# Designs tried in a protein design run: designed miniproteins, single chains, continued (2). Part 91

Each design is a single chain, and the fold is of that chain. pLDDT is the mean over its residues in the fold that is shown.

## One batch from the design tools (miniprotein)

Design m7339
Fold by ESMFold2-Fast:
Structure m7339 (fold): chain A 63 residues (1-63)
Amino acid sequence: LLAELERAAGPEVAELLREISRYVSPEEFRRLARELLGLARRDPERALRSARDALAQAKARAA
């Protein structure tokens, strides 16, 4: 999944998702990864923006 995401949207999206895993449950992580992979196949730039937004939201909820 992460390797597929890296191929579709680049290593930055995969790195952001790895950071998100520190703040969310494994179930939420898998759901987000699948959503981002679907988005990355259609619009890699939007996938990057969505990953950044998801990390910011996850950090805010963890605080």
Scores: mean pLDDT 78

Design m7340
Fold by ESMFold2-Fast:
Structure m7340 (fold): chain A 68 residues (1-68)
Amino acid sequence: MSLEELIEKARKAVEEGNFDELVKTVKEILAQLPSLTPEERDRVLRELARIGKKVEEQGKLVEFNKAL
């Protein structure tokens, strides 16, 4: 699965309230970070920050951080 597909999957998981799938997908994204260019890494981190805000709005930010 490509990085772009993983980001889209994470967005869908948070929109659907599928916390388990979100955590799994974010872990897969984080695992790819060392193989990314600095520009791609910055882009991914910004996208993860946006996902994190949605998780915070759902009241699950602490659980999400513990699961990672």
Scores: mean pLDDT 79

Design m7341
Fold by ESMFold2-Fast:
Structure m7341 (fold): chain A 55 residues (1-55)
Amino acid sequence: SERRRLILRLIGLKLRKIGVELDLEWGLISADEAARELARLDAEIARLEAELAAL
């Protein structure tokens, strides 16, 4: 179903966001790199959440 597809994509994006946050905490990436990637992920999450809400 479309709802299932969107939920699975949201779960995947939220897991990637956790990965970025951990990499930043462990000093594996710069704050600037983390900020760019988190902004990209947050924008995609917001888009998918809006799409899910419209179903």
Scores: mean pLDDT 89

Design m7342
Fold by ESMFold2-Fast:
Structure m7342 (fold): chain A 79 residues (1-79)
Amino acid sequence: MPTKEEIIEKLEKATEELREYYEKNKSTMSPEEVELVEEILEIAEETLKRVKAAKTQEEAIAAVEEGLARIKELFEKYE
């Protein structure tokens, strides 16, 4: 399993890449696509905060798994 530091680095990179994509493409997105991306970014930022606050690697992993589950449910909502 990746270390807490590796989880933070990967999550920060993924969040930044999504934010960059959003800023670049938001003018061509539908209102529903804008809402979806904004909600994903909010979940990612919250997950990152939880991972950074985690006292153990298990808590960090649980935070990531919860965040991923929320994102999956969000995609199902917009299908």
Scores: mean pLDDT 79

Design m7343
Fold by ESMFold2-Fast:
Structure m7343 (fold): chain A 73 residues (1-73)
Amino acid sequence: SWRELLEKGIEALKNKNYDEAIRYFEEAIKLDPKNVSAYYGLALAYKEKGENRKAVDYFIKASKIYEEELKKQ
């Protein structure tokens, strides 16, 4: 399930295994394309890798999805 992939991604982030975290969050997004937490996780992983442009892009994407979900209630 996407929830299990998200949990594995978060665990990989805690262990500073950023490439593994990225893979888990990308797989979570394939199962749930509007998963805000997975996009936020990608942003954090890329930030920790020093890939600041990618990090900003994923933070913006997470924010836009969050705003759209708020409009729907």
Scores: mean pLDDT 85

Design m7344
Fold by ESMFold2-Fast:
Structure m7344 (fold): chain A 59 residues (1-59)
Amino acid sequence: TEERIRKLREEIERLRKLKEYIEELQRQGLLDPASAAELIAQIDEEIAELEREIRELEA
């Protein structure tokens, strides 16, 4: 369904922006590197899961 794929892509974009925000906080010294790495890893895993769902819907 195209509508579901669109919503999943929008969620992925939101998560990518969140990841960039966390990376920026780390660069500014407002977030410790270990915490930033853990949060980024969780976000990357969630993005990968959403990307898998999109691939299944496109197949």
Scores: mean pLDDT 85

Design m7345
Fold by ESMFold2-Fast:
Structure m7345 (fold): chain A 71 residues (1-71)
Amino acid sequence: RAEEIARAMVAELAARRAEAAALLPEARAEAPTVDPELAALQLAAVEAVLAGDLEAALAHVLELAARAAEA
């Protein structure tokens, strides 16, 4: 289920917070090169995890998963 996958992704990002923080500037710089909506959702999810807002991170990951399933 999408929620289960989303929770697993948020938990992984939370566990690897330092690595996620290091990648954030690169993800921002590369966002214009890929689908900007998917890149924005991915970036927002990482930013929410780093801010400690796991509910927002989960919401962004669920939206990303829903869009990926439609694409």
Scores: mean pLDDT 65

Design m7346
Fold by ESMFold2-Fast:
Structure m7346 (fold): chain A 81 residues (1-81)
Amino acid sequence: SNFEEAEKLLLEAIKAALEGDLEKAKELAEKAVELDPRLKEAAELVIEAAKAMQEGDILRAIGLILRAIGIILDVELELKK
């Protein structure tokens, strides 16, 4: 499904963000939004987390990623209704 593929791309974007790879995080996050626009806010949070990692603000990056994961889970739960 579009959601499952988008979720996989966003999880890969989270990995890239934690590695400080802003370009890869942005590319993967943007592809996820193209597949499932409901993930737009989560994707924006992942991109901001990648920027925070580049600035050395690890706690901010973790907080942003936890918020993004919450949104992904909310979309998944809505699809299972």
Scores: mean pLDDT 87

Design m7347
Fold by ESMFold2-Fast:
Structure m7347 (fold): chain A 55 residues (1-55)
Amino acid sequence: MTLEEKAIEKLKEAFRKDPSLSEKSIIDRMVELFGEEEVKKINPLAYEAWKKEKE
């Protein structure tokens, strides 16, 4: 794994374990990096909150 891949995996794991990362601005960035499907798999509660607030 490259340094970049390792950093991304650490970020995904932190996002999955910390529901406080459900703030829309943070989720928007996660969706940009990983895609909506992956964000939903990583943290479904955060994704549901984000989608509810999405215009």
Scores: mean pLDDT 68

Design m7348
Fold by ESMFold2-Fast:
Structure m7348 (fold): chain A 69 residues (1-69)
Amino acid sequence: MTALDWFNLGLELFGQRKYDEAVEAFKQAIELKPDFAPAHAWLVKALEEKKASPEELAEAKAKLEEVNA
């Protein structure tokens, strides 16, 4: 699977409210393409929806800011 394939899977899982699985799919997209800004943005959204810790959210937001800089 490509980074885009994992990203599209994450979007589908997010739409099904499977936020834990969506997080994993977006992480796989980022692993394959670390500068893939849309995957970082959607990872933040999925972490917010599953009510991840403030630390996890802060780390994900920092990475999103880094790739958009």
Scores: mean pLDDT 84

Design m7349
Fold by ESMFold2-Fast:
Formats: sequence, C-alpha cells, structure tokens
Structure m7349 (fold): chain A 74 residues (1-74)
Amino acid sequence: DLSAAIEPLIKALQDSDPVVQFFAVGSLEKIGDERAHEALVKALKEGNAVVKAILEKLLKETTNEAIKEALEKA
C-alpha cells in the first residue's frame, strides 16, 4: 500500500542522513499523489537546509509539471 509508505517517507525527510532524505524525496516524487506533493511543499517551506537543497535541485530537473507547480507555489 503506497499510501502507508507516505508516512515513513515524510519522517525520513527529517532524517540526519542526507542519503535517506534524498531517497525520501525521490520516493514521494514517484508516488506523485496530492499527499506526497503536500509533504514535499511542506519540506521546502519548513525542512532543514539539506532537504531544501534536494528539493531545489528536483525543481530544476523534474519533468513532472504537477510537482513543479506545487513546489513553485510554496
């Protein structure tokens, strides 16, 4: 159940390991539903410097217009 995976991934965005944070961002992008987009927007606004840098790079490289729109509105 992918929806059950979203909660652990949101928690992983706050992990002290940048590799774990990078995996969490990538996994939420792949899930791509409204809840995943909301989690990424919140991390861009309120997250630590590492997760914000990962999300800024994602904005430059992603071809997913829904994620771009959600993150740009943040």
Scores: mean pLDDT 74

Design m7350
Fold by ESMFold2-Fast:
Structure m7350 (fold): chain A 60 residues (1-60)
Amino acid sequence: MSPLEQYFELLQKFEDALKRGDKKSAIETVEKAIEVLKADPRAPQSRIDALRSMLEKLKK
């Protein structure tokens, strides 16, 4: 599975977790998405930074 495909699958899981009010699963999904993007040499740093900001907001 390509890193980009894994990333979009994780974004869908994140949206579903938020719709369920499952903050813990949402946090775990964002953390996995960051790991996938960090492993992809083509991933823009701005996208990783955006996910980190989202993760910080979820932890509040």
Scores: mean pLDDT 78

Design m7352
Fold by ESMFold2-Fast:
Structure m7352 (fold): chain A 66 residues (1-66)
Amino acid sequence: GQPDPSTLTDSDIEHLEKLAETRKEAKDYKSAAKIYELLGEAYKAKGDYEKAKEYFELAKEYEKKA
């Protein structure tokens, strides 16, 4: 299962952002999309709906490339 988005710290979020970039470089667009989806849920849980929207849009973009 995926990690609980509500428990992700700022350090966890930064790590996931770097991991998503690594997956994009590897052309693993499915994994990149899933990481962006998780980032969107994490920001939504924190009440940062602007950042959540940005990451959900990235997730949809990379899901279409998968």
Scores: mean pLDDT 80

Design m7353
Fold by ESMFold2-Fast:
Structure m7353 (fold): chain A 87 residues (1-87)
Amino acid sequence: VEEGDKYYDKGVELAKQGKLEEAIKYYEKAIKLYEEALKKDPDNLIAKYNLAGVYGNLGRVLKEMGKDEEAQKYLQKAQEILDQIDA
């Protein structure tokens, strides 16, 4: 979880700098680590919130790059996770 958080934070910083391709690489690393954490502990609420956050930010970056179809898929994944938490 802590390593995933570091990748997520780095991705956000890179996105703010307009380094969108580098931001995507760090978001993908964060996603993998959060997915592995949830595979071991499906009730890890922190990992669920962070995974939803990464998917949302990845979708935003993809939209900024003109990849609207890919962006929509990740935004939908973020919402699906949030719906599971609030259900």
Scores: mean pLDDT 84

Design m7354
Fold by ESMFold2-Fast:
Structure m7354 (fold): chain A 92 residues (1-92)
Amino acid sequence: MKEAEKLVEEAKKYEEKGDLKSAALKYLEAARIYAEQKDYDKANEYILKAIELVKKMGDLKLAEELIKLAKKLNGEDDPVPIIEEMIELVKK
């Protein structure tokens, strides 16, 4: 089984349990792996899913910071460190 796909399955299980923070973290970890594989479409999909979950948690300030970081991905020169920064923000 591909590692990124396993993280997506884990994220879905956390969503079903109502643990939106853990789900968002697993989606961002999957997005990092997809970005390392140059699958930017899937990386962006799971970044957006994580942002949606953070909004559902009611943390609008964190969601705005994640959106700001996602806009930096337009440069695409180094997407993995930006995704790692997103992960660290959600952990706090």
Scores: mean pLDDT 82

Design m7355
Fold by ESMFold2-Fast:
Structure m7355 (fold): chain A 70 residues (1-70)
Amino acid sequence: EEEATKRLEEVNKQLVDEISKLDAEIEKRIAENPDLDPEEIQRETLKFVADALRRIGDELDRIIAEEKAK
């Protein structure tokens, strides 16, 4: 139980960190390249989010499989 809770906390922390990095990256990109097409920034942002969610999803699937094995 404690092990599973700790793994979930690590995944939650990773998710929060990924979201924070995403916000910082978007802000930095806009500040450094104000002439960039907003649609281009949005598409790149969506790809970045999708990649982050895919990594988180894989970790969550692993935790769920371990819990089901109980």
Scores: mean pLDDT 71

Design m7356
Fold by ESMFold2-Fast:
Parts: sequence; C-alpha cells; structure tokens
Structure m7356 (fold): chain A 98 residues (1-98)
Amino acid sequence: LTPEQLVELTPVGAKAKELLERYEENPDMSPEELLEALEELQFELLRELGYDITPEIKAAWREYVDSHLTPSTPLARAYHLLKAGDVEGALAELRKLL
C-alpha cells in the first residue's frame, strides 16, 4: 500500500464519529493522545479490510502526512492539525466526515 492508497481506501465517516465520541467522553485528551487515537482507528480499519499494517506502512503514512502542507482528505488534515496542536481545527475537519 502507498500512503495515497491508505488515505483513499479508508471509509472515514464511521471512524471519525468514533474519534469524536472518544474526545467527547474525555475532553482533557491531549493533541498527542488524540493523534494516537486517530492513527490507531485508521490502521484498525485497514486491518479490518484485510491489510497487514507493518511498521513500514505506519512510517510511510506518517511521512506522507508530514510532507504534505495541505493534505488531500479531511482525515489527513485532522492528522496534520493534531501534530500542530490544533485540536479544535482537527475536530472541525473530522465533523466534515459525518
């Protein structure tokens, strides 16, 4: 899988809702904790689709997000905003997927 395929193959709406519900239950969640939750939900969904998510694939996903100034999807934009510490911006991007 390429990082671009990882972004496109994810049915993001259900996982965005799950992440938003997790934050609503614990609004003291740090940007780092929310970022880890976002990554885990993304990789969990790919595993559910039958993909083997190796450390190399995780590294490629992170590199893709880090190298793009304007990520192509709301999920990738939320990831970027969380890395920048912008929780409110990330939540706004995730809500677009509902």
Scores: mean pLDDT 69

Design m7357
Fold by ESMFold2-Fast:
Parts: C-alpha cells; sequence; structure tokens
Structure m7357 (fold): chain A 66 residues (1-66)
C-alpha cells in the first residue's frame, strides 16, 4: 500500500478507537482530531513502516473492544 492510504486508514481507525473507548464523539471533536493528525503528519511525516505498526496496534485494540 502507498503511504497516503496508510495515513487515511490511521485517521479512520484512530477515530473509531476513540469512539469505542470514550463513547460518542461530536463532529467538532472528530474534525479537531483530524486537523491535529494532518498537522502532525505535515511536520513529522511517519514512514510506511511506522504507519503499518500503528495501524496494527489500533486494529488489535478495536478488536479487543468488540
Amino acid sequence: KRREELFEEYQELLLKLLEETEGELSEEQKEKIRKILKEQEKKNPLSEEQLEEILRRIREAIELSK
């Protein structure tokens, strides 16, 4: 997969994980989180390997929440 695809998955899975742990997030909260993630990516771009590792851990955390 391309790095951009991994970053999009990261954003979606992180928001899903936060909803599983914190409960319902407002659209304003989700938008702020997306802005933070995009700004962080712009200043400190993660490698594909780092994104894959983060995605793996988030997926595991979400599965444990089911």
Scores: mean pLDDT 75

Design m7358
Fold by ESMFold2-Fast:
Structure m7358 (fold): chain A 58 residues (1-58)
Amino acid sequence: GAAPAAPLSEEVKKVAEEIGRKLREIGDETQEVFSKVAELRKQGKFEEAEKLLEESKK
């Protein structure tokens, strides 16, 4: 497969790590967001995935 751009890859990576911590604290609500983020990420929508996670972390 094609390698993603460095800045986008790091943003997705950091978001995934932070979500792992917040997800355990916030609970079930972030489960749905996490699922949608995974789909956006698969479609290559990293910016939208990150935005969705940010909204959930509010």
Scores: mean pLDDT 66

Design m7359
Fold by ESMFold2-Fast:
Structure m7359 (fold): chain A 69 residues (1-69)
Amino acid sequence: SHMEEEARRIARLAVEKEGGSDIGIALIQMAVGVYLASGDLAGARAVAEEALELLPDNEVARATLEELR
């Protein structure tokens, strides 16, 4: 049950370290996927919102949040 929290933590650290790199973006998408697989739509939205706060001009982060509404 902590896989979502761990994935989110790793994604946040990767974005802080690497910024909008392919690795940072991939880990954000992975964390969103983990929350969605567990049925936690609110958690998935929170991850996407944090990604947009860190990367406001990133189209992938914006598109992810838009899909989750």
Scores: mean pLDDT 72

Design m7360
Fold by ESMFold2-Fast:
Structure m7360 (fold): chain A 60 residues (1-60)
Amino acid sequence: MEKKALVLALKGFQLEHEGKTEEGKKLIDKAYELAKKAKGEQGAQDILQQAQQRFDDNLA
């Protein structure tokens, strides 16, 4: 579950970067809900933070 949420969040960030903001936000929301079910609210925030950092590192 955790890895799937992280992959979904990364895909959402990629879509936002491509200008597909609405589609990207929908995937990020799905990633958050999936992570929240697996790890709770704090765990979901941690997974999104990890995905954001990983995405930013790949853009550098």
Scores: mean pLDDT 78

Design m7361
Fold by ESMFold2-Fast:
Structure m7361 (fold): chain A 97 residues (1-97)
Amino acid sequence: DPEARRKALEEQSRRMKELSEELREGQKELSGVSLAERYRYYARFFREKVGDEEMAELAEEIARALEETGELTPEQQEKAREVFKRYQKYLDERLSS
């Protein structure tokens, strides 16, 4: 059905535009914040804008560890890197055009 395909592509395009705008606003918000606040932002971004609950939960775990101890275990450092790499992938794919 060409009409259904066209509507699906229009919705996808709108979601991609909204994501690009959120990423630009997020870059402004991330200027001068603590590492813990940065991971709180990643948690909100993944949950609310992407719908990736697993990444949101990882980001929240990292933010809590930083807020409570100021340090990350080796396991938490790997999780933090995974969250950061996934966020960077969105930046690279959406803003590097």
Scores: mean pLDDT 74

Design m7362
Fold by ESMFold2-Fast:
Formats: structure tokens, C-alpha cells, sequence
Structure m7362 (fold): chain A 84 residues (1-84)
């Protein structure tokens, strides 16, 4: 169905965002570069969460899963800033 195809797309997009974050974080040579990668990744996931809320407001599992990913990334960013 169109919904199943869209859910698969959002999941693949999240996996791509996480994979790109891991690659860019590993390649970062400075704290500033790492912080920029984290901030960009958090923003990309926030946009994905907002898209899901607008298009599938009743899909609590999808929204919760995406919000969990966002919270994990935000917590990682906050922890790294605190360790600076």
C-alpha cells in the first residue's frame, strides 16, 4: 500500500541519516566539525519527525520511533558539549 511504501521510505531515510552521521563523525578532525555534524543530523531528524506528524498524525508508533531517534541524537550532542 502507499502507506507501507511511505513508512519504508521514512525508515530508509532515517537509516541513511544515521549512516551519514556515523561516517561524517568518524571523519571529523575537530570538536567544531563534530558539533556541526551533530547539529545538522539533529535538524534532519527533527524535519523527518515534523513530516511524520503532519502526514501521519495518528501513527503513534512511527512518530514515537522517530522521536526516540531524535532524543538519542540530541542527548549525544548535549553529552559531547558537556564534556568539552
Amino acid sequence: SALEEELDRLGLELEAIVGEYEARAAAARTRAELDAVLDETVERVRRLVEEAKERYPDDEFLIRSLELARRVLEATAARRRAEA
Scores: mean pLDDT 77

Design m7363
Fold by ESMFold2-Fast:
Structure m7363 (fold): chain A 60 residues (1-60)
Amino acid sequence: AESAARGAREGVLHAGGSEEAAERAAEAVRRGDAEAAREAGLEGGSEAAAGGAEASARAA
């Protein structure tokens, strides 16, 4: 769970998202909330970041 959350955070930041969006993605992954993780990734402005965060949440 923690490694997946870290990956989601890094993915959002790499896509140009804010620190707030990255933290929300990581928290969603820790909870296993794929929808919240996807929404946080989309705030990063990238469909790839959204998909990565969603996949990480499902894997956690």
Scores: mean pLDDT 74

Design m7364
Fold by ESMFold2-Fast:
Structure m7364 (fold): chain A 78 residues (1-78)
Amino acid sequence: SDLEKGREYLKKGIEAYKAGNYQEAADYFTKAADLFEKSGNYKEAAIAYGLASVAYYDLGDYETAEKYRQKAIELAKK
């Protein structure tokens, strides 16, 4: 299911982030967020977009970080 795949990508993103692989982490977190959003799991999608924002901030991509931060806030209200 999309929810199960989303959780798998979320776990992979966390592992990548802990290893300092911020680009890989950002990619996994955005994939997880997309799957959670498609499944209607807006709270998990908000968490995943929030984590993607943190990873992009650590990459120095502040514009993309802010974009995903705002997306997380919007989804958290659902």
Scores: mean pLDDT 91

Design m7365
Fold by ESMFold2-Fast:
Structure m7365 (fold): chain A 81 residues (1-81)
Amino acid sequence: SEAEQLIAEAKEAIADGKYEEALKLAEKVLELAGEDNVEALTLKGIALYKLGKKEEAKELFQKALSLAPSNNKSKELLKEL
């Protein structure tokens, strides 16, 4: 799907240090797949954290964890904030 493709592109943008691009891609996934898409919320949080917006990132990781309590990625990221 388009959302799955954008998620892959957001992950690549993060790996390449293109955090503003990753943020835009994650936001587009949230528009297409819904505001409660756990993977997109996590990717948006990572991008914001890398851009120095740590409190906004923490809120997104907490939201992702509330929607998917078994999400180990969100748990690990919250430990580093």
Scores: mean pLDDT 84

Design m7366
Fold by ESMFold2-Fast:
Structure m7366 (fold): chain A 77 residues (1-77)
Amino acid sequence: MTEIDNLQSQASTLAGQGDLEGAAKQLVKIGELYEKQGNLIDAAGYYEAAAKLYESLGKTEEAKKLKEKAKKLKEQA
């Protein structure tokens, strides 16, 4: 598997265990890897997915930061 495939599998496992914060952190890592590869739209999508999980956990500042980052990446793509 690629690193992204491994992180996606880990995110799914953590979400299935009810560890939504752990799942969100894995989604951020996937976003960072896509950003490093120049896949800005895919990176933004993963940051938005992580932001939704942080919002559901009441972590509004973390969610806001990720949404702002996703918006900037989509504007650059």
Scores: mean pLDDT 83

Design m7367
Fold by ESMFold2-Fast:
Structure m7367 (fold): chain A 65 residues (1-65)
Amino acid sequence: MEIDKAVFELVAATYRAIGEEVEVSFEGNVVTVRVRGASPEMAEELKRVVEEIAKKSGLEFRFER
């Protein structure tokens, strides 16, 4: 849904603003979030946040590093 895409883009933009390389892509009902160069701790934090959003939105979630 459009509002869910906007939420994921906002989260990605927030992490990019603090120097993390974050990409978000959508394919049907699947959202993929890719993080490059982040520390393990930062990647786990981001993963937890985006998994929660995807779960509430009814989307399937994929996390890549």
Scores: mean pLDDT 72

Design m7368
Fold by ESMFold2-Fast:
Structure m7368 (fold): chain A 104 residues (1-104)
Amino acid sequence: TELIRRLGGSDEEATEEKIRRLIEEILRLLREAGVPEEVLREVERLGEEILRLFPSASAEQRQEVYGLLRGAVIRLRKLAAAGDAEGAARVALSVLREALALLR
């Protein structure tokens, strides 16, 4: 942790563009999993709220949100491949709500 903070922090900065791309990938994976349009709209709404709050977030909050969304993409790839629409919806909604709570 200490060594990582001293040597590598600038090249892996969580940018708004990276967060936007992760939200877009989450929506793509939810569509692949067959998630209903109502859930897709709620995920899109949560993603828009995250992007609205993100520029005012601390560096620590931005890194935590980035980590949460990256973890969600990994989990959603497995659920989409399995055709688990219910599991994919639960993971996406849970992670996006947690990310939004971190930015408040």
Scores: mean pLDDT 81

Design m7369
Fold by ESMFold2-Fast:
Structure m7369 (fold): chain A 83 residues (1-83)
Amino acid sequence: SEIQELVGRLVELGREAYELRERAREEGRLDLAERIDELLAEASRRAEEAGAIEDEEKRLEALRELVEWVEERLERLREEFEA
């Protein structure tokens, strides 16, 4: 199901974010680690909001938008870490 695929992608993105946060902390990049924590907190909040949407099409749209938002922000944070 599409919902299961989107949830699976969010779980993968969360794992990638946790890994990046750990590496940032190891390298003393505390500001970057805090920004990753903020990303994770916001993503969790938005996932809960999306899950509460009664309309299935709107719920799927919200989940798709959330996946794209997390992917774009995590990629930017990764680029900053590599710079």
Scores: mean pLDDT 87

Design m7370
Fold by ESMFold2-Fast:
Structure m7370 (fold): chain A 75 residues (1-75)
Amino acid sequence: FREEVDEALVQFAEDSAEAAEKYAKETGNKRLLELSQKARDAIERYKANPEDEEALNEAFKYGMLALLELVRLKR
């Protein structure tokens, strides 16, 4: 169960970071780009060490913040 949840959180963070990065590059939004980059950094740290719960938490946090900012900008 934990492994399945962790994989889902990583996938969510990757999808959120990708969507945010694409929109940030199209619009030049530096904050959205920063949030997507922080999410990607945390994802890479977690992939390098799957026992790094802090990296997983940061990936989810920045993925969520990037998605929320993206939704705000698309209003």
Scores: mean pLDDT 82

Design m7371
Fold by ESMFold2-Fast:
Structure m7371 (fold): chain A 97 residues (1-97)
Amino acid sequence: VSEEQLDADVLEALALIIAAVTKRALSDPNIKVSEEELVRDIERIRQLALELAKRGNKKGVETVLSALEEIRTLADKKGYTKASEAARQAIEEVRAA
């Protein structure tokens, strides 16, 4: 495995960890999270997904896109309109890359 492949795997893992934490915050009524923090986390996932796309990691991109769709649905359900819109834009940008 090349160092570039290992870096891509680390980027995918980091994106999925951030996505898992974000989904937990949206799903757990005991966790108070600001919409600004949700948008910031979604933007970070977007940046990581775009980097994966540049590296040609199509499988990693698909996995992160699936996580972003789940975040968008959860944010919309909870009324976090800015977070839902940020996730929608992230999905569109990553798909276009």
Scores: mean pLDDT 82

Design m7372
Fold by ESMFold2-Fast:
Structure m7372 (fold): chain A 90 residues (1-90)
Amino acid sequence: DKVEEAARKVEELLEKAREALEAGDREAAKEHLRKAAEVARSVAEAAAKELGVSAETVRRGLDLVLEALEAAVAGDRARAAALLAEAKAL
């Protein structure tokens, strides 16, 4: 299943992002987050079907979460909070 394979890859990349962030390497953390988002977007239609939402909603949510995580890594807590609130409203 491509969705299950993508989910495992996203988990792996998110762990790498966490490790980079703990090491203070914000650029490596951002790169791992971007790769995780790319993998997630590649299965957005299949994920949307499983969740009972539109593929556009899933992709939009992923983009907002990625931007929020990048803002948090950069230290922009206010922007991160606003983007996460927008994602939750979807």
Scores: mean pLDDT 75

Design m7373
Fold by ESMFold2-Fast:
Structure m7373 (fold): chain A 68 residues (1-68)
Amino acid sequence: SLKDWTDEVKAKLKTASPAERQKLRDEWAAKVAEALKANKDDKEKRAEVLKLAEDFVDFVMELDDADA
């Protein structure tokens, strides 16, 4: 699922270099965009995807702050 894949990406980000983190974020963002398009007319599923995206962005920001 998108959530399972997102959890895998989060695990990879913890050990990735700054450049690798950027690539992983770009790949994840593309998958989220695909999920939103696939669920265009399903408000509940879109809301779940957006909540997952907010959690992921918070995680990435915390990770980047720790690296800076």
Scores: mean pLDDT 77

Design m7374
Fold by ESMFold2-Fast:
Parts: sequence; structure tokens; C-alpha cells
Structure m7374 (fold): chain A 120 residues (1-120)
Amino acid sequence: MSELERVLEEIRRLVAAEEPDLVRLYELMGRLAGLLASASQEELAAALERLVEMIEESKDKRVLADLVSLTLAILSSLDVPEEVKAAVLERIEAVLEADERLSEETKAYYRAQLEAVRAA
């Protein structure tokens, strides 16, 4: 198993936990971002798919916010294929708009972030 695959699996386990260790999650997210900066477009697409699956499965609002922020940062800073970028943004938007736990103010904030990433 590659380091990238190990980091993604550890993030997935933390996201699925009833009481997620947010400090460990932040450390792993930083490591993931570093690994993805040198990744192939195929590895980037695969990692983004896994991040979106984790966003769709997230039950903790803080974990959701952190995963969305990381995914948007990756889409803004790395050379992601346009088709992959568009598909990821559409799926994140659908999750955020459907989440009854999020205030309208929080949803408006994320809409602005998604639009900024689309325009980049």
C-alpha cells in the first residue's frame, strides 16, 4: 500500500468514528495535501473521489467543513482535470445544499467558495 493510500484510509477511519480525533485528522489532511502536490493526475482523481465519498458519508459538521475546505484547496492549487474538478464541485454542492444541519449563512459561505473555485 502506498503512503497516499495509507493516509486516505486513516482519514476515512477517523471520519467514520463517533468521536473523531480532529487533531489527528488535521495532521493527516496536511500530509495528504503534501502527497497530492507531487501526485499524477490519475492519483489526484482517485484521491478526490475518496474525499467526496467521505464528504457524502460525514455525520460530523466539523469533519464535513474540514473535508470540504481541503478538497476545495486541492481543486484550486493543483492541476486537476477539468472534468474531475466539475464533477467533484457538483457533488460537494449537492451534499451541502441537502444538509439540514447547515444554516443558510453557512450554505451561502460555501456557495461563494464553490463559485470562486469554478472561476479559477
Scores: mean pLDDT 84

Design m7375
Fold by ESMFold2-Fast:
Structure m7375 (fold): chain A 80 residues (1-80)
Amino acid sequence: MTREELEENFREMLEEMVKLGAPPKYFRQLAEEARKLGLDEIAEQALEVAKKFEPNQKEREQRLLEDLKKNTEGPALPAP
């Protein structure tokens, strides 16, 4: 595999992780793997994304939990 192919693969993975709303921990792991391969630019981008999502992650997670709760708790039908 060429270095250019590896860079493209990591860029695609980073974009997919952003679309999927991955937690900042996974972006940090991606950055660490990219650095091990000498892909410093991609590692830096992944770290910037992680920093951007860190302050809002708890709020996003809380909203998802609230939406799941409201969708799972169907109206308790009282016995007729």
Scores: mean pLDDT 70

